# Ledger of designs, part 44: designed miniproteins, single chains, continued (2)

Each design is a single chain, and the fold is of that chain. pLDDT is the mean over its residues in the fold that is shown.

## One batch from the design tools (miniprotein)

Design m5600
Fold by ESMFold2-Fast:
Structure m5600 (fold): chain A 66 residues (1-66)
Amino acid sequence: MASTEQAGAAAQAIRDLVDPQAATRVAKLAMEGASQEEIKEYLASIPGVSEETAREAAERVERAVK
């Protein structure tokens, strides 16, 4: 479970790398205790998001939540 502040930082990273809708969903996943792999899988499922971008975004979320 992430704090509201950690979820906010995670959402900002996704908003910058992907889009605001993905940021909202990732923030919710992080608050619910989703793993880095689950977040990466979700991001990689978005059309136009490369596996490399999904990995970097998931790493930023993990660092914000940890």
Scores: mean pLDDT 74

Design m5601
Fold by ESMFold2-Fast:
Structure m5601 (fold): chain A 73 residues (1-73)
Amino acid sequence: MKEKTITFGPEDTAGDLENAIVKAAEESKEKIKINVHLTVETDEQAQAFIDTANAVKKALPKVEEVNVTVTRA
C-alpha cells in the first residue's frame, strides 16, 4: 500500500483536498493511504474538509484510508 501526506492551510479549500486525493489515487497503481494535515481558522472549515475526505474515499476504490489531523491557526 502506498502512503502519502498532504498539508493544507486556512487559505485552502475542500475542493483543493478533493483534487489532491484524486491526483494521488490516479498516480498510484495500488491502494493508497492518505494522511491530511489541516490548519483551519474555524470548525466549519474543518468539517467541510472531513466531509469531503469521507465522500472522496467512498467514491474512489483505490483510497483505502484517509486520516485528517486538524490544527487550529
Scores: mean pLDDT 81

Design m5602
Fold by ESMFold2-Fast:
Structure m5602 (fold): chain A 79 residues (1-79)
Amino acid sequence: GKEEIIKQLEELIEMIKKGASIELAVDLLRKLATAASNVDPEIAKIIKEAAEKVEKAKSREEAVKIVEEALRKIKELVE
């Protein structure tokens, strides 16, 4: 459900902070967006747009900020 999507995004942020590659982060975000499309199309769109932005990120710090912003938007939709 929506709570599992939030948990997976929080886990992804920690993985990126601990050294996961940007390529792995993009792959995981794309997979999560596909899974989210069966739960909420708006949430899926937010995650898909985050994946596109992370792919263009110039630093690990920028990638973290992009995923954190996506997580913030999703929490606003479920609250």
Scores: mean pLDDT 86

Design m5603
Fold by ESMFold2-Fast:
Structure m5603 (fold): chain A 77 residues (1-77)
Amino acid sequence: MTPEQRVFEVMRAIATDPELRALAEEALRAYEEGDEEKARELIRRIFQKVLGEEPTEEEIERLMEEIKRYAERRRAG
């Protein structure tokens, strides 16, 4: 799978799994509070749970951006 496909699969899992959604929301909160280390650890955990593999730095940053967009859509409604 390409990095884009891997991030897409993880986002699909977050959208359908309450446990993964909770981890994604915690990662976003950590990022917003300036705790980048905790945010990265949570993103790595999400990737490991969904794909069974360690993400690259690009995949970590891309997933965080998608989580931010997801949260903004929920707040904008």
Scores: mean pLDDT 79

Design m5604
Fold by ESMFold2-Fast:
Structure m5604 (fold): chain A 62 residues (1-62)
Amino acid sequence: MRSDLEAAERGLENAKRALEEGDYAAAITAAHDAVEQAEKAGDKELKEEARRVLEEARRLSG
């Protein structure tokens, strides 16, 4: 996908899937990428959602 918004949405979906599967390392990577892409896209709601997934994945991985 070429747009930052589409990349952020895909990254968030990948992060949520990895989190559900217990793959916290993959969830952290995907959520981190989604936060960066959402910020570039200017989507505050998407960035907040990605940040929540990132924090949850980090909490569960430690």
Scores: mean pLDDT 81

Design m5605
Fold by ESMFold2-Fast:
Structure m5605 (fold): chain A 67 residues (1-67)
Amino acid sequence: SVEEVLEEEKEEFRKAGEENHKKALEAAKKGDLQRAASLATASALLYGAAGDHEKAKEALEEVEKAL
């Protein structure tokens, strides 16, 4: 069904968002500001695509605080 397809796509976007969020925090801790910003933006967009707007906001805020 369409709902099953949408849930699968959202889960893929959520997992990609989580992966990019973790990488963004690692880059921020290493002082790689360009990489951290790029990965944080990618994470926020992926979480947004998954419908997880709270996680999108958290990803940006956590990376900003780590910088």
Scores: mean pLDDT 82

Design m5606
Fold by ESMFold2-Fast:
Structure m5606 (fold): chain A 66 residues (1-66)
Amino acid sequence: MRFRVRLVGSVERNIGIVLRLIGDPDVEVTPLSSDEYEVTLTGSPARAEAILAELRADPAVEVTPL
């Protein structure tokens, strides 16, 4: 599953989100700009849905399907 993430929070919160995504073995991250990333969810469908729900729940994250 592939989507675009735009980070609209504080610098500290945005860094935390990027580190969370980069550190996850079930997540592939491609930077598009300083605040936009293409995210590919690998692993199980249940894991992918859980990560997507986590990101959608964060007000600092804008999620766009690709």
Scores: mean pLDDT 82

Design m5607
Fold by ESMFold2-Fast:
Structure m5607 (fold): chain A 68 residues (1-68)
Amino acid sequence: PLENLKNLKYLDLSGNKITDWSPLAPLTNLEYLDLSHNNITDVSPLADKTDLKELILANQNVTDISSL
């Protein structure tokens, strides 16, 4: 499970047709996250990722980004 990667700082999940990314919520040490070319419509799991320095959400069906 992704929650076992809590020390991860860089993660590229681009192009994977991801719709549910709530399993990434425990990854609080992420500094770089690429979720481009996925099917993400909910970005609320990002609200707790205060250490993120770069986030890529290009080519998504995101409808609510107010939590960024």
Scores: mean pLDDT 66

Design m5608
Fold by ESMFold2-Fast:
Structure m5608 (fold): chain A 94 residues (1-94)
Amino acid sequence: LTEEQEVEVEFALVLIQLTLIKKYSPNEEVRKLAGEASDILVEAFKKETDVEKKRELIRWVLENVRKASKALDEGNYEEAVKILEETIKKLKEF
């Protein structure tokens, strides 16, 4: 894969994970925040033109989504909400 193709694949993976949280999380706040994070991520990704910065952005979000998913698996909805809120806050700075 080219570097651009690798970033696109990682981006798709993050969007899939956020969509699964949005659709299937038992907690309404977590579902709402996952949807908001997905929308803001799409806009941030479209605005960024530097491939290395896109890669850093996507990998950072993927790591946070993995942490949120772990918190959800443990039934820790408060932690999942905090992770998603911080992710959204940081994404808005892009």
Scores: mean pLDDT 85

Design m5609
Fold by ESMFold2-Fast:
Structure m5609 (fold): chain A 63 residues (1-63)
Amino acid sequence: SAAEDAAAQARAQGEAYGAKVKELDPSATVTVEVTVSGDTVTVKLTAGDKVIEGTFNGSDPLS
């Protein structure tokens, strides 16, 4: 489904961001959480003490 495809893309984007954080600070703990609710995909990134959360429709790519 579009939401599942978007969730997979969101996870990949989150992991790419996490890799950049690790490159700058190898000791940082990075966690990527992806939640699908109907047509909405929520991505939560935790990198050290920083938390970034984004939400988008399953039909759109993560910005």
Scores: mean pLDDT 70

Design m5610
Fold by ESMFold2-Fast:
Structure m5610 (fold): chain A 80 residues (1-80)
Amino acid sequence: EEELRKKAIEYLNKAMQRAMEKGNTEAAQLAAKAIRALQEGDYESALEYARKAKEIAEKAGDKETVELLEKAIELIEEVL
């Protein structure tokens, strides 16, 4: 449980940093909101923010950020 949460935060942090490096500030901000939601124990909001970040990264063609967000989403879904 706690281990899955920590791993999800790790993937979200990597996605946030990559999105920032690519200039995708909107996806980075949503990843940051997902991290905060996980830290607060709000897995539903975290999942919503992560999915929205993934959609934006997909539209930008940023496959690596999408892959990182997908891994985070899978881990969040396991906790729910």
Scores: mean pLDDT 86

Design m5611
Fold by ESMFold2-Fast:
Structure m5611 (fold): chain A 82 residues (1-82)
Amino acid sequence: SYTATVVVAGLDAAAAERAAREAAAATPGVLAAGAGIDPETGLAHLVIVAEDRAAAEAAARAAAEAARALGGEVVSVEVREV
């Protein structure tokens, strides 16, 4: 499995969850998706687990696009094998 993590400034918890949910719905091969706000930084962390690297990379792109559409600024994107 692969995990995509998209870190976003400017979203609240509801908007972050919506962005993660939209990315999961748009991307075949997603196994799980969720989001949370880091209370120390105020940044949203969108985490998507996918079956392979291509699905994780596609989910990361979809999550970044959804986050930007909701007024967020993408700080970082990481895709890694887990």
Scores: mean pLDDT 88

Design m5612
Fold by ESMFold2-Fast:
Structure m5612 (fold): chain A 78 residues (1-78)
Amino acid sequence: VPQEELDREVEAAVYLIKGVVSLLAAERSTNPEEKAKHYREAADWFEKAAQAATPDVRPLLEQASEDARKKAEEYEKK
């Protein structure tokens, strides 16, 4: 496997893990402000993961980013 390809896969995986960790932090928070912050973080990480991901997986990560962004906006309105 070319180093460039391996680096891309590792990058996508790291961003995905960060997105999931942020999403879990949002789900576990009881404070709307904290939920909004963590959902925004999750959206940003999923967006970065989508950019590093293969075309087949990219739409799923873009959808995850959009869903997290919508949840962040919902809690920010409070």
Scores: mean pLDDT 80

Design m5613
Fold by ESMFold2-Fast:
Structure m5613 (fold): chain A 103 residues (1-103)
Amino acid sequence: DKYNKEGKKYFEQGKYEEAIELYEKAIAEDPNYALAYFNLGIVYKKLGKTEKALEYFEKATLIVVNHENSKVLELEIQGELYKLEGNEKKAEELYEEAKKLKE
C-alpha cells in the first residue's frame, strides 16, 4: 500500500502527524490492513500516547488473529505490548522469534 509506505517515510523523519494521516488513509483503503494499525500504535507510543498505542496494537492483533495474515506481525505486536508493560526481556524474546521467522 502506497499510503503505508509514505507514512513510514514520514515516521522515519520524525513527522509523526503526517505519518498518522497516511496510515489512516491506508486503513481507509483496507480496513483489514493489520500492519497499518501496528504502525499507528508505534507512532502513538513514540508520542507518549500509551492508551492510543495500546488501542491500535489491540486492533492489529484482532485483524492478524482473524485473518491469519502474519505470525511475524503477531509476534512484533506482542513484543510492543510487553514493552508497554515494562517487560523488556519478554519483548526481546518475541522480537528474536519474529526475526528468525523472517530469516
Scores: mean pLDDT 82

Design m5614
Fold by ESMFold2-Fast:
Structure m5614 (fold): chain A 65 residues (1-65)
Amino acid sequence: KLEEAERFAAEKVRAAIEAGGGTVDMSALEPELIAELKERFGLSDEEARYALGRGVQRAMAELGG
């Protein structure tokens, strides 16, 4: 559950960074992703924020290698 949410968040963050030429506006993206994570995976707000944080770390690792 959380791992799937992390992968989903990582993919969305990675795509947003690539589309933005290496930058992303997290203030716009974060609330959208939290809502999607809560809807898709039945997460609480706290779980969605945790998964998003883990997804960001994963996206950075994927982009770096």
Scores: mean pLDDT 78

Design m5615
Fold by ESMFold2-Fast:
Structure m5615 (fold): chain A 60 residues (1-60)
Amino acid sequence: SPLAERIRALLEKHGVFVPLQTVEELLKEDPSGERLAAMLRALGAPQEEIDRVIAEAKKA
């Protein structure tokens, strides 16, 4: 999904290399994106990017 590709790219930008399938599995388990948002926050991602991920996850 486009959301999963964006999340994978953001993780890669912060030095975390994760298969697209793993990101899609995380979104399937938590469609709100709250767990992914917490992981991105722990990696030091800006709040603006985190809010965007949550908004996109809720839309999907």
Scores: mean pLDDT 75

Design m5616
Fold by ESMFold2-Fast:
Structure m5616 (fold): chain A 62 residues (1-62)
Amino acid sequence: SKIEEAIAKIKENSKKVGQLLLEKLGIEVKVEVKQLNDDQLEVTVTYGDTVITSILDVSEFV
C-alpha cells in the first residue's frame, strides 16, 4: 500500500532527523502520523510549545 510505505518513510526519516536534532542542538521533536483515509495522512510535529499539523495526500508524494 502506498500509504503504508509513506508512513514507514516518514517514521524512518523522523527518527534520523530527531536523533540529529537531539545530538547537535539538544532539541527533542515528536512526530506523530495518523491515517485519515486510504490517500491521506495527518502528520503532527511537536517541538516545545509549537504544534504543526499537516495533511498529506500520498498520491502526490509516493
Scores: mean pLDDT 74

Design m5617
Fold by ESMFold2-Fast:
Structure m5617 (fold): chain A 63 residues (1-63)
Amino acid sequence: MSREERERLLEEAVELLKKAKNQEELSKRGREAHRLLLEQGLSVEEADGLTTRAAIEAQSALA
């Protein structure tokens, strides 16, 4: 996967997680984003990394 594709997937995950109204929804959407990343052909390690990064950025935006 190219760097540009990875950056776009990160942005999409951040936007998905920003729609969470509370911490429980953030966790649920994080699991959904992780599943979608795996379906896009990312490894478990790559999906874990992007999901964690997206969650950090979304939490910062919600605070």
Scores: mean pLDDT 77

Design m5618
Fold by ESMFold2-Fast:
Structure m5618 (fold): chain A 97 residues (1-97)
Amino acid sequence: SVAELDRRTVERDVAELPQILAEAKELSKRAIEALKDGNYEEASRLTVRLIGLELRVLASRLMAEKFDPEAAAQLKATLDEIRKLGREVDKAFEEAK
């Protein structure tokens, strides 16, 4: 059922949250370093990957809100951190002008 698939997706994503956050931090750092080096193509590529992680965690949070408030809270905490990293990248793009 769809509900069973949603549960499995949430369980997997919650288990992978430390790895997802570590990847998001690395992508953000590399994007900012690429901008400092004038490599806008690499910075944009890394930023797209960071957005992909944000959307993954957001989707799992919306699923979890229906059946697992604890998982939803953990996903929200990681989502908030990824969004903070995204804002740091956005600021670096603005400063590179």
Scores: mean pLDDT 90

Design m5619
Fold by ESMFold2-Fast:
Structure m5619 (fold): chain A 78 residues (1-78)
Amino acid sequence: SESIMSLVTAESIPGIIERIKKKLEELKKLENEEVRKEMLERIKSILEGLIKKAKELKDEESIKELEELLEQVDKLLE
């Protein structure tokens, strides 16, 4: 199985965003708090890397969407 963490390339940003959205919906339903936290922390690291790349590319639309996803992850980690 391909890990979403291995798909970090500039050209793949929109596809990675879609996969992260789907994974977050799965994690919202996951009752195991420890596993959910570990997966959310991994997604947070991916999102921070993607935001950095999107800022280098000056892709304002991707930056906004990625920052909204990061806010969702941070709320789930609270």
Scores: mean pLDDT 77

Design m5620
Fold by ESMFold2-Fast:
Structure m5620 (fold): chain A 59 residues (1-59)
Amino acid sequence: SQEELEMRIGLTILERGGEATAAELARALGLSPATVSRTLDEMVARGALVRVGRRYRLA
């Protein structure tokens, strides 16, 4: 589910010290960068993440 994917993304960002790129998240989760990027963009739009260049941080 998208909710499950968002939770896994958040956990993976925390495990990486609070920031990660879409490529790093895709590799860690075993998903395509396109799939992860769609979810990351949605999470940024909702204020759950902040995007700085190519990196994503928890808000």
Scores: mean pLDDT 86

Design m5621
Fold by ESMFold2-Fast:
Structure m5621 (fold): chain A 98 residues (1-98)
Amino acid sequence: MVKVEIEVPEEAKAGSEISIKVSWSGLEDGEYVLNVIAKNLETGEELSSSKHVEPGERSAEIKLKLPKEKGEYEVSAILTDMKTGEKLGSNSTKFKII
C-alpha cells in the first residue's frame, strides 16, 4: 500500500482559499489520480478537487475554495490508479473553518 501524507492548515477562514499539500511514497511509475475531499462532519456535505499525477511525481498541491459554512471538516486524500480505478493509498486529517 502506498503511503499518503497530508499537510493542511489547522484553521481557515470561511470563504477563503487554502492550499493542501499531499505527498506519497512507494508509488511505482504510472498514471494516477489524486482526489482531495473535504467533508463537513456535521452535515456530511463534501467538496472535492482532483489532479492528474504524472510518473515520477511525489507530491502535489491542491487549492480548495472553502464554503461559508463554519465547523469541523475532514480532508481526505485518495490516490487511485487511472487504468483500474483501484485505490492505492489514502489518508485523512481534520481542520476547522472559522
Scores: mean pLDDT 81

Design m5622
Fold by ESMFold2-Fast:
Structure m5622 (fold): chain A 67 residues (1-67)
Amino acid sequence: ADEQRAVSLLVAGSILLAAGEYEEAIELFEEALKLYPSSEAYRKLAEAYEKLGEYEKAKEYRKLAEE
């Protein structure tokens, strides 16, 4: 259940990210991460923060995605 919900949130967040709604995408990706931690959730957070110009946060989340 939590894994499936997390995947749904990652999909919804990815749609928002593609639409330029970076802050809203981050909220969904953070919720997904809380439900089911995954490298994909960390990668999506890194992508969203990079789009916002938050390069240090993006770097931190990319590092977490590798572990």
Scores: mean pLDDT 85

Design m5623
Fold by ESMFold2-Fast:
Structure m5623 (fold): chain A 90 residues (1-90)
Amino acid sequence: ELKPGEAFVEVRSDADVPRPTLRPDDRLHLTIHLAEGATEEDKEKALEMAYRIVAGWAGLPADAPLEEYRRVLERFQAEGRVRIEVKEVK
C-alpha cells in the first residue's frame, strides 16, 4: 500500500536468477508505482530512485552524482536495455 507522495520502483530482469550486476545482454523492466494523484515532484523523485537502481546494477558506486546515474539510464534506454513503465496505484 502506497501513501500519498510515495513511490515504489519494481525491477525485473530477463535473467532466470536475480543478479546484482547488469550484464551487456540483460534487459531490465522498471515499473514505477506512483500513489494516486502523484505530482510532478513525486514522479521526479521516483525517477531518481529508478536511476540509482539501474546505475547500481550497472556497477556505478552508490555515491556517484545523480547526473552520472541519469546518463547511464539514458544510455541503456537508447540501447533498448531498459524500459520504464509508470503505474498509478490506490
Scores: mean pLDDT 65

Design m5624
Fold by ESMFold2-Fast:
Structure m5624 (fold): chain A 68 residues (1-68)
Amino acid sequence: DRRRARLERAVAVLRALVAEMPVGSELPSVRQFAGLLGLSRATASAAYRRLEREGLIRRVDGKYVVVA
């Protein structure tokens, strides 16, 4: 499943990025991240939602921040 493979790669890249950032740091927007990795916004959004579900990031005032 190509869509799943792209999502899992996006999730791995986001986890690596978050691991290098202090708690409270703002992540790139979903749109910026999608552009950087050549992803659809839907796939990038799904990756951000996965990390939010895992408790690593949270959406605050339209932006994602590192929480764990």
Scores: mean pLDDT 82

Design m5625
Fold by ESMFold2-Fast:
Structure m5625 (fold): chain A 55 residues (1-55)
Amino acid sequence: TVSLEELLEEIEEAARKGKTTLEEIETFLNSVMPALSPEERAKALERLKEIKEEM
């Protein structure tokens, strides 16, 4: 089982290494959003914002 934190860390690492695109990250997050709590959604959006700033 992979936690949300572990998933977000893997996505961030892949983005830093150029193995994924912002579009792919956004698509993935959009697919999991309905399953997340409001707090988890806020955390995921903040992480996405950080990744966007690095890209």
Scores: mean pLDDT 74

Design m5626
Fold by ESMFold2-Fast:
Structure m5626 (fold): chain A 83 residues (1-83)
Amino acid sequence: SQAEELKKQGEEAKKKGDYKTAAEYYKQAGDLYEQQKNYKEAAEMYKEASLQLKKIDPNDNSEEVKEIEKKALEAMFKAEELK
Protein backbone atom coordinates (compact mmCIF):
# COMPACT_ATOMS: atom_id res chain seq x y z
CA SER A 1 0.00 0.00 0.00
CA GLN A 2 1.01 3.67 -0.28
CA ALA A 3 1.11 3.90 3.53
CA GLU A 4 3.56 0.95 3.70
CA GLU A 5 5.77 2.55 1.00
CA LEU A 6 5.82 5.87 2.91
CA LYS A 7 6.73 3.97 6.11
CA LYS A 8 9.61 2.31 4.21
CA GLN A 9 10.82 5.71 2.94
CA GLY A 10 10.71 7.00 6.53
CA GLU A 11 12.76 4.02 7.73
CA GLU A 12 15.37 4.59 4.97
CA ALA A 13 15.62 8.32 5.79
CA LYS A 14 15.99 7.45 9.51
CA LYS A 15 18.87 5.04 8.70
CA LYS A 16 20.63 7.85 6.79
CA GLY A 17 20.22 10.23 9.77
CA ASP A 18 17.82 12.47 7.83
CA TYR A 19 15.44 12.79 10.77
CA LYS A 20 13.41 15.69 9.31
CA THR A 21 12.67 13.74 6.10
CA ALA A 22 11.97 10.57 8.14
CA ALA A 23 9.45 12.48 10.31
CA GLU A 24 7.65 13.81 7.21
CA TYR A 25 7.33 10.33 5.65
CA TYR A 26 6.16 8.79 8.96
CA LYS A 27 3.57 11.56 9.37
CA GLN A 28 2.27 10.98 5.83
CA ALA A 29 2.12 7.21 6.44
CA GLY A 30 0.19 7.86 9.67
CA ASP A 31 -2.32 10.05 7.81
CA LEU A 32 -2.93 7.29 5.23
CA TYR A 33 -3.27 4.57 7.88
CA GLU A 34 -5.81 6.79 9.69
CA GLN A 35 -7.79 7.17 6.43
CA GLN A 36 -7.80 3.33 6.23
CA LYS A 37 -9.06 3.26 9.87
CA ASN A 38 -5.88 1.37 10.79
CA TYR A 39 -5.51 3.42 13.97
CA LYS A 40 -2.86 1.21 15.61
CA GLU A 41 -0.44 1.67 12.71
CA ALA A 42 -1.39 5.37 12.42
CA ALA A 43 -0.52 5.92 16.10
CA GLU A 44 2.83 4.10 15.68
CA MET A 45 3.70 6.24 12.64
CA TYR A 46 2.83 9.51 14.42
CA LYS A 47 4.92 8.43 17.44
CA GLU A 48 7.88 7.67 15.14
CA ALA A 49 7.48 11.06 13.42
CA SER A 50 7.67 12.98 16.72
CA LEU A 51 10.57 10.76 17.91
CA GLN A 52 12.58 11.58 14.75
CA LEU A 53 12.03 15.33 15.28
CA LYS A 54 13.15 14.99 18.91
CA LYS A 55 16.38 13.32 17.72
CA ILE A 56 17.19 16.69 16.10
CA ASP A 57 16.21 18.61 19.26
CA PRO A 58 15.24 16.57 22.37
CA ASN A 59 13.48 19.67 23.80
CA ASP A 60 11.44 20.31 20.63
CA ASN A 61 8.22 21.92 21.88
CA SER A 62 7.14 23.24 18.45
CA GLU A 63 3.55 23.34 17.23
CA GLU A 64 4.53 20.68 14.65
CA VAL A 65 5.59 18.20 17.36
CA LYS A 66 2.56 19.05 19.53
CA GLU A 67 0.17 18.45 16.60
CA ILE A 68 1.84 15.13 15.71
CA GLU A 69 1.71 13.98 19.36
CA LYS A 70 -1.99 14.97 19.49
CA LYS A 71 -2.66 12.88 16.35
CA ALA A 72 -0.82 9.91 17.91
CA LEU A 73 -2.91 10.15 21.10
CA GLU A 74 -6.19 10.43 19.17
CA ALA A 75 -5.28 7.41 17.00
CA MET A 76 -4.38 5.40 20.13
CA PHE A 77 -7.82 6.12 21.64
CA LYS A 78 -9.57 5.14 18.39
CA ALA A 79 -7.56 1.89 18.23
CA GLU A 80 -8.66 0.97 21.78
CA GLU A 81 -12.34 1.77 21.02
CA LEU A 82 -12.29 -0.76 18.12
CA LYS A 83 -11.40 -3.66 20.50
Scores: mean pLDDT 84

Design m5627
Fold by ESMFold2-Fast:
Structure m5627 (fold): chain A 65 residues (1-65)
Amino acid sequence: SEAAREAAIKMGEALSAGDEAAAREAALQFPEEARETALKLVDAAMAGDAEKAAEYAGELAVIAG
């Protein structure tokens, strides 16, 4: 969806900047069914867990399109 695409862009920019608060705010802009997975992705990325971040990114792509 368009909303999910916009949220994904904002979340990616925030994560690249190391801005956890902005990344979490962007995660909450995803459709309701994707928000939990988006927040898990933010947590994994901020923790430096590349394997979990990739896993959640894949799940998020399936849920949000």
Scores: mean pLDDT 84

Design m5628
Fold by ESMFold2-Fast:
Structure m5628 (fold): chain A 55 residues (1-55)
Amino acid sequence: SLEEELRIDLFEIARNATELVIQRAVENNKDQSVIDALRKAAEELEREIEELRRR
């Protein structure tokens, strides 16, 4: 559906934004716990995208 397609687009944008934040956190030597939390968020977004694509 169009609603599911728009949701996938939104999650892809969020995933790409999260990856950029991870890169900046690494470059700025942020705490490993912060980097790990961001990576977990990116993995969760990827799982949601995969789930929506299977519907």
Scores: mean pLDDT 83

Design m5629
Fold by ESMFold2-Fast:
Structure m5629 (fold): chain A 72 residues (1-72)
Amino acid sequence: SELEKEVEELAEEMAKVLKEAKELEEQGFSVEEIEEKLGEEAKEVEERLKKLHEENPEAAMEALRKALEKAE
């Protein structure tokens, strides 16, 4: 379904941002520097998650949960 695809795509994009943040942290960048480097990508993902939450809160929570699992 379209909703299942949107959830998976958002989860993958969120997981990518989380993994990139972890790699930068492992390279010795501070939290502030990571937020500055990834802020635009993180904001885009946050805005998409917020929009999905407004339309379907349950799907938004599933996307977040899947992203955290993929980033682990």
Scores: mean pLDDT 81

Design m5630
Fold by ESMFold2-Fast:
Structure m5630 (fold): chain A 75 residues (1-75)
Amino acid sequence: MDKETLEKQVREAFDRLEAEARSALAAGDIPKAQEIVDRMRRLVDAAGRYLGPDHPVVKEMRARVDELEAELAAA
């Protein structure tokens, strides 16, 4: 699989997981939101290993996970 196809698939998977995590947070389902955020963190780590930790998409995804983790800590 080429890097462009992987980048697209990772982005699509990440966006779906973020939507699920935010939906769980809005419903007050903190344990479910935490599980999804942990899955997002693993996806970002895997993408960083393949695309590089300084890749713009990886940096953007990492920042979005950090924001969700902060929202969970405040809940």
Scores: mean pLDDT 82

Design m5631
Fold by ESMFold2-Fast:
Structure m5631 (fold): chain A 94 residues (1-94)
Amino acid sequence: KEEEEWKKKPELEYVVEGTKHILDILIEEIKSLEGKEEKALLGLVEELEKLFGIDEETVKKLRELIRNKDYEGLRKLIHEIIEKNKEKLLEIRK
């Protein structure tokens, strides 16, 4: 039952999934900003770097994906960063 599956998920898991969903929406909205999408996406990368302490190599890869307009690769890498740093999502405001 779907409702029982939700009861088994920890707070961390739903925060992770919610964060991924919000970022997917933001990327799609930014993608619609013709002529300004690159600047807006680079700003998003800067915020992710500040929030999660992303290493310089990962930041370079994110910038490369934005420059190449590889929005699917960008989304996948952002999801990977969130999964890898999921515990920090609960700690960021402690």
Scores: mean pLDDT 72

Design m5632
Fold by ESMFold2-Fast:
Structure m5632 (fold): chain A 100 residues (1-100)
Amino acid sequence: SDNDQNQQMRDIMVSTFNDFLSSSTNPTLRSSVQQMRNRVVDIFDDGMRRGVSPRDMMVRVMDDVYTMVRDDTTLTDSQKSQIVDTMTNGSMQSYNYLDS
């Protein structure tokens, strides 16, 4: 069901952020990633209440994360690439679950 798919995608994305945070000791990077994690959780929680489809949910999550990375003036280009690559891998894992 859409609800089961949204919950699994939420778990995958939260796990992806937590793994990133556990591997990084840089306080600026950790702060930015924690803010992105909080935003993603809010998007899932709101979207699940409103009955948003899993595909529309992931589009919104990726758009907001990409915007936050783009607009962050404290992160280096290398750090931005690391976040984007990690989130892209997390979203691909989530999409693979939907296509199963």
Scores: mean pLDDT 83

Design m5633
Fold by ESMFold2-Fast:
Structure m5633 (fold): chain A 65 residues (1-65)
Amino acid sequence: MEAEEALKERLREELLRHPGVESVRIEDGVIELTLRSEDVTEYAGTAILAVGAGIELGGEVRIHR
């Protein structure tokens, strides 16, 4: 749906805004995040956003370090 594409674009911008996020890739309902560091505070914030987006997209979240 059109809303899915808008959601993907907003999600990418939101996740990339976080200092601990190096890159974001969204394909087939899978959100792939590459993180700069294992710092728990940055990890927790990014993971919460990614989980929320995964629920909205009905997909999964994968985090790379």
Scores: mean pLDDT 65

Design m5634
Fold by ESMFold2-Fast:
Structure m5634 (fold): chain A 68 residues (1-68)
Amino acid sequence: AEEDLEEGIKLFQEGKYDEAIELFERALAQDPDYAKAWANLGEVLASTGQTKKAVEYIKKALALDPNL
């Protein structure tokens, strides 16, 4: 899970949005309560113009970890 998160962040920084999404979704498949994965998935969605879905996922992350 944490390894998938780190690699996903790296791919996001490289502009490889689809690959980053796949890794964040993989992390969430292993741990659906992984707040950092929800937050990073929301950030990628915001960057690709899916702003409403991004806000929903960021709210999910904050509900799981308000100190994020």
Scores: mean pLDDT 81

Design m5635
Fold by ESMFold2-Fast:
Structure m5635 (fold): chain A 67 residues (1-67)
Amino acid sequence: ADELEAEGKKLEAEGKYEEAAKKYIEAAILYSEAGDTAKAKAALENAAKAYEKAGKTEEAERIKDRL
């Protein structure tokens, strides 16, 4: 999970926002399965921000609605 968040941040630095969002979602799923709700929530917030930067406003909104 931590490695997926690190990869997401790296992809954001490269301007690959949609790919970064997908990595954050994968991290959130793994955190949720591990019972770490706080880290799962933080990863989803990062995914929503990355989708907004990618111009994927509807996808960002769907993530926020689930938070």
Scores: mean pLDDT 80

Design m5636
Fold by ESMFold2-Fast:
Structure m5636 (fold): chain A 63 residues (1-63)
Amino acid sequence: SELTEEAKKVNEKEMSREELAKAIADILYRVGDEIEEQLIKEGKLSPKAVADYERSRAAEAAR
């Protein structure tokens, strides 16, 4: 709705583009971890697949 779009624009104006980008990234990281844990508990995602993916991320970050 119009009102929700206006509220979002006001919030964006109160933060620098860099601060907003960091806040969004932090939220996505936290949500990602929670979803990952839930999928492992449901048996839809193997712990080994998660470990292999995290190893790949760590190797890339070490560059």
Scores: mean pLDDT 61

Design m5637
Fold by ESMFold2-Fast:
Structure m5637 (fold): chain A 58 residues (1-58)
Amino acid sequence: SMAAEEAARRAREAALAGGLSEAGAQTVGDIVKQIAEEKGREAGEEAVRRMEESLARN
């Protein structure tokens, strides 16, 4: 879905900004996309938020 793709893109961008490799950032994006598609948009958005917070505390 577009929402899952958007959540995955945001997660990947945040991971790259937080210093993860491109491969690591892609893996994070894939996981967030799967969460959003399987458990719904709110779960995907929560996963993005938690990851952004974790990376910001680096």
Scores: mean pLDDT 76

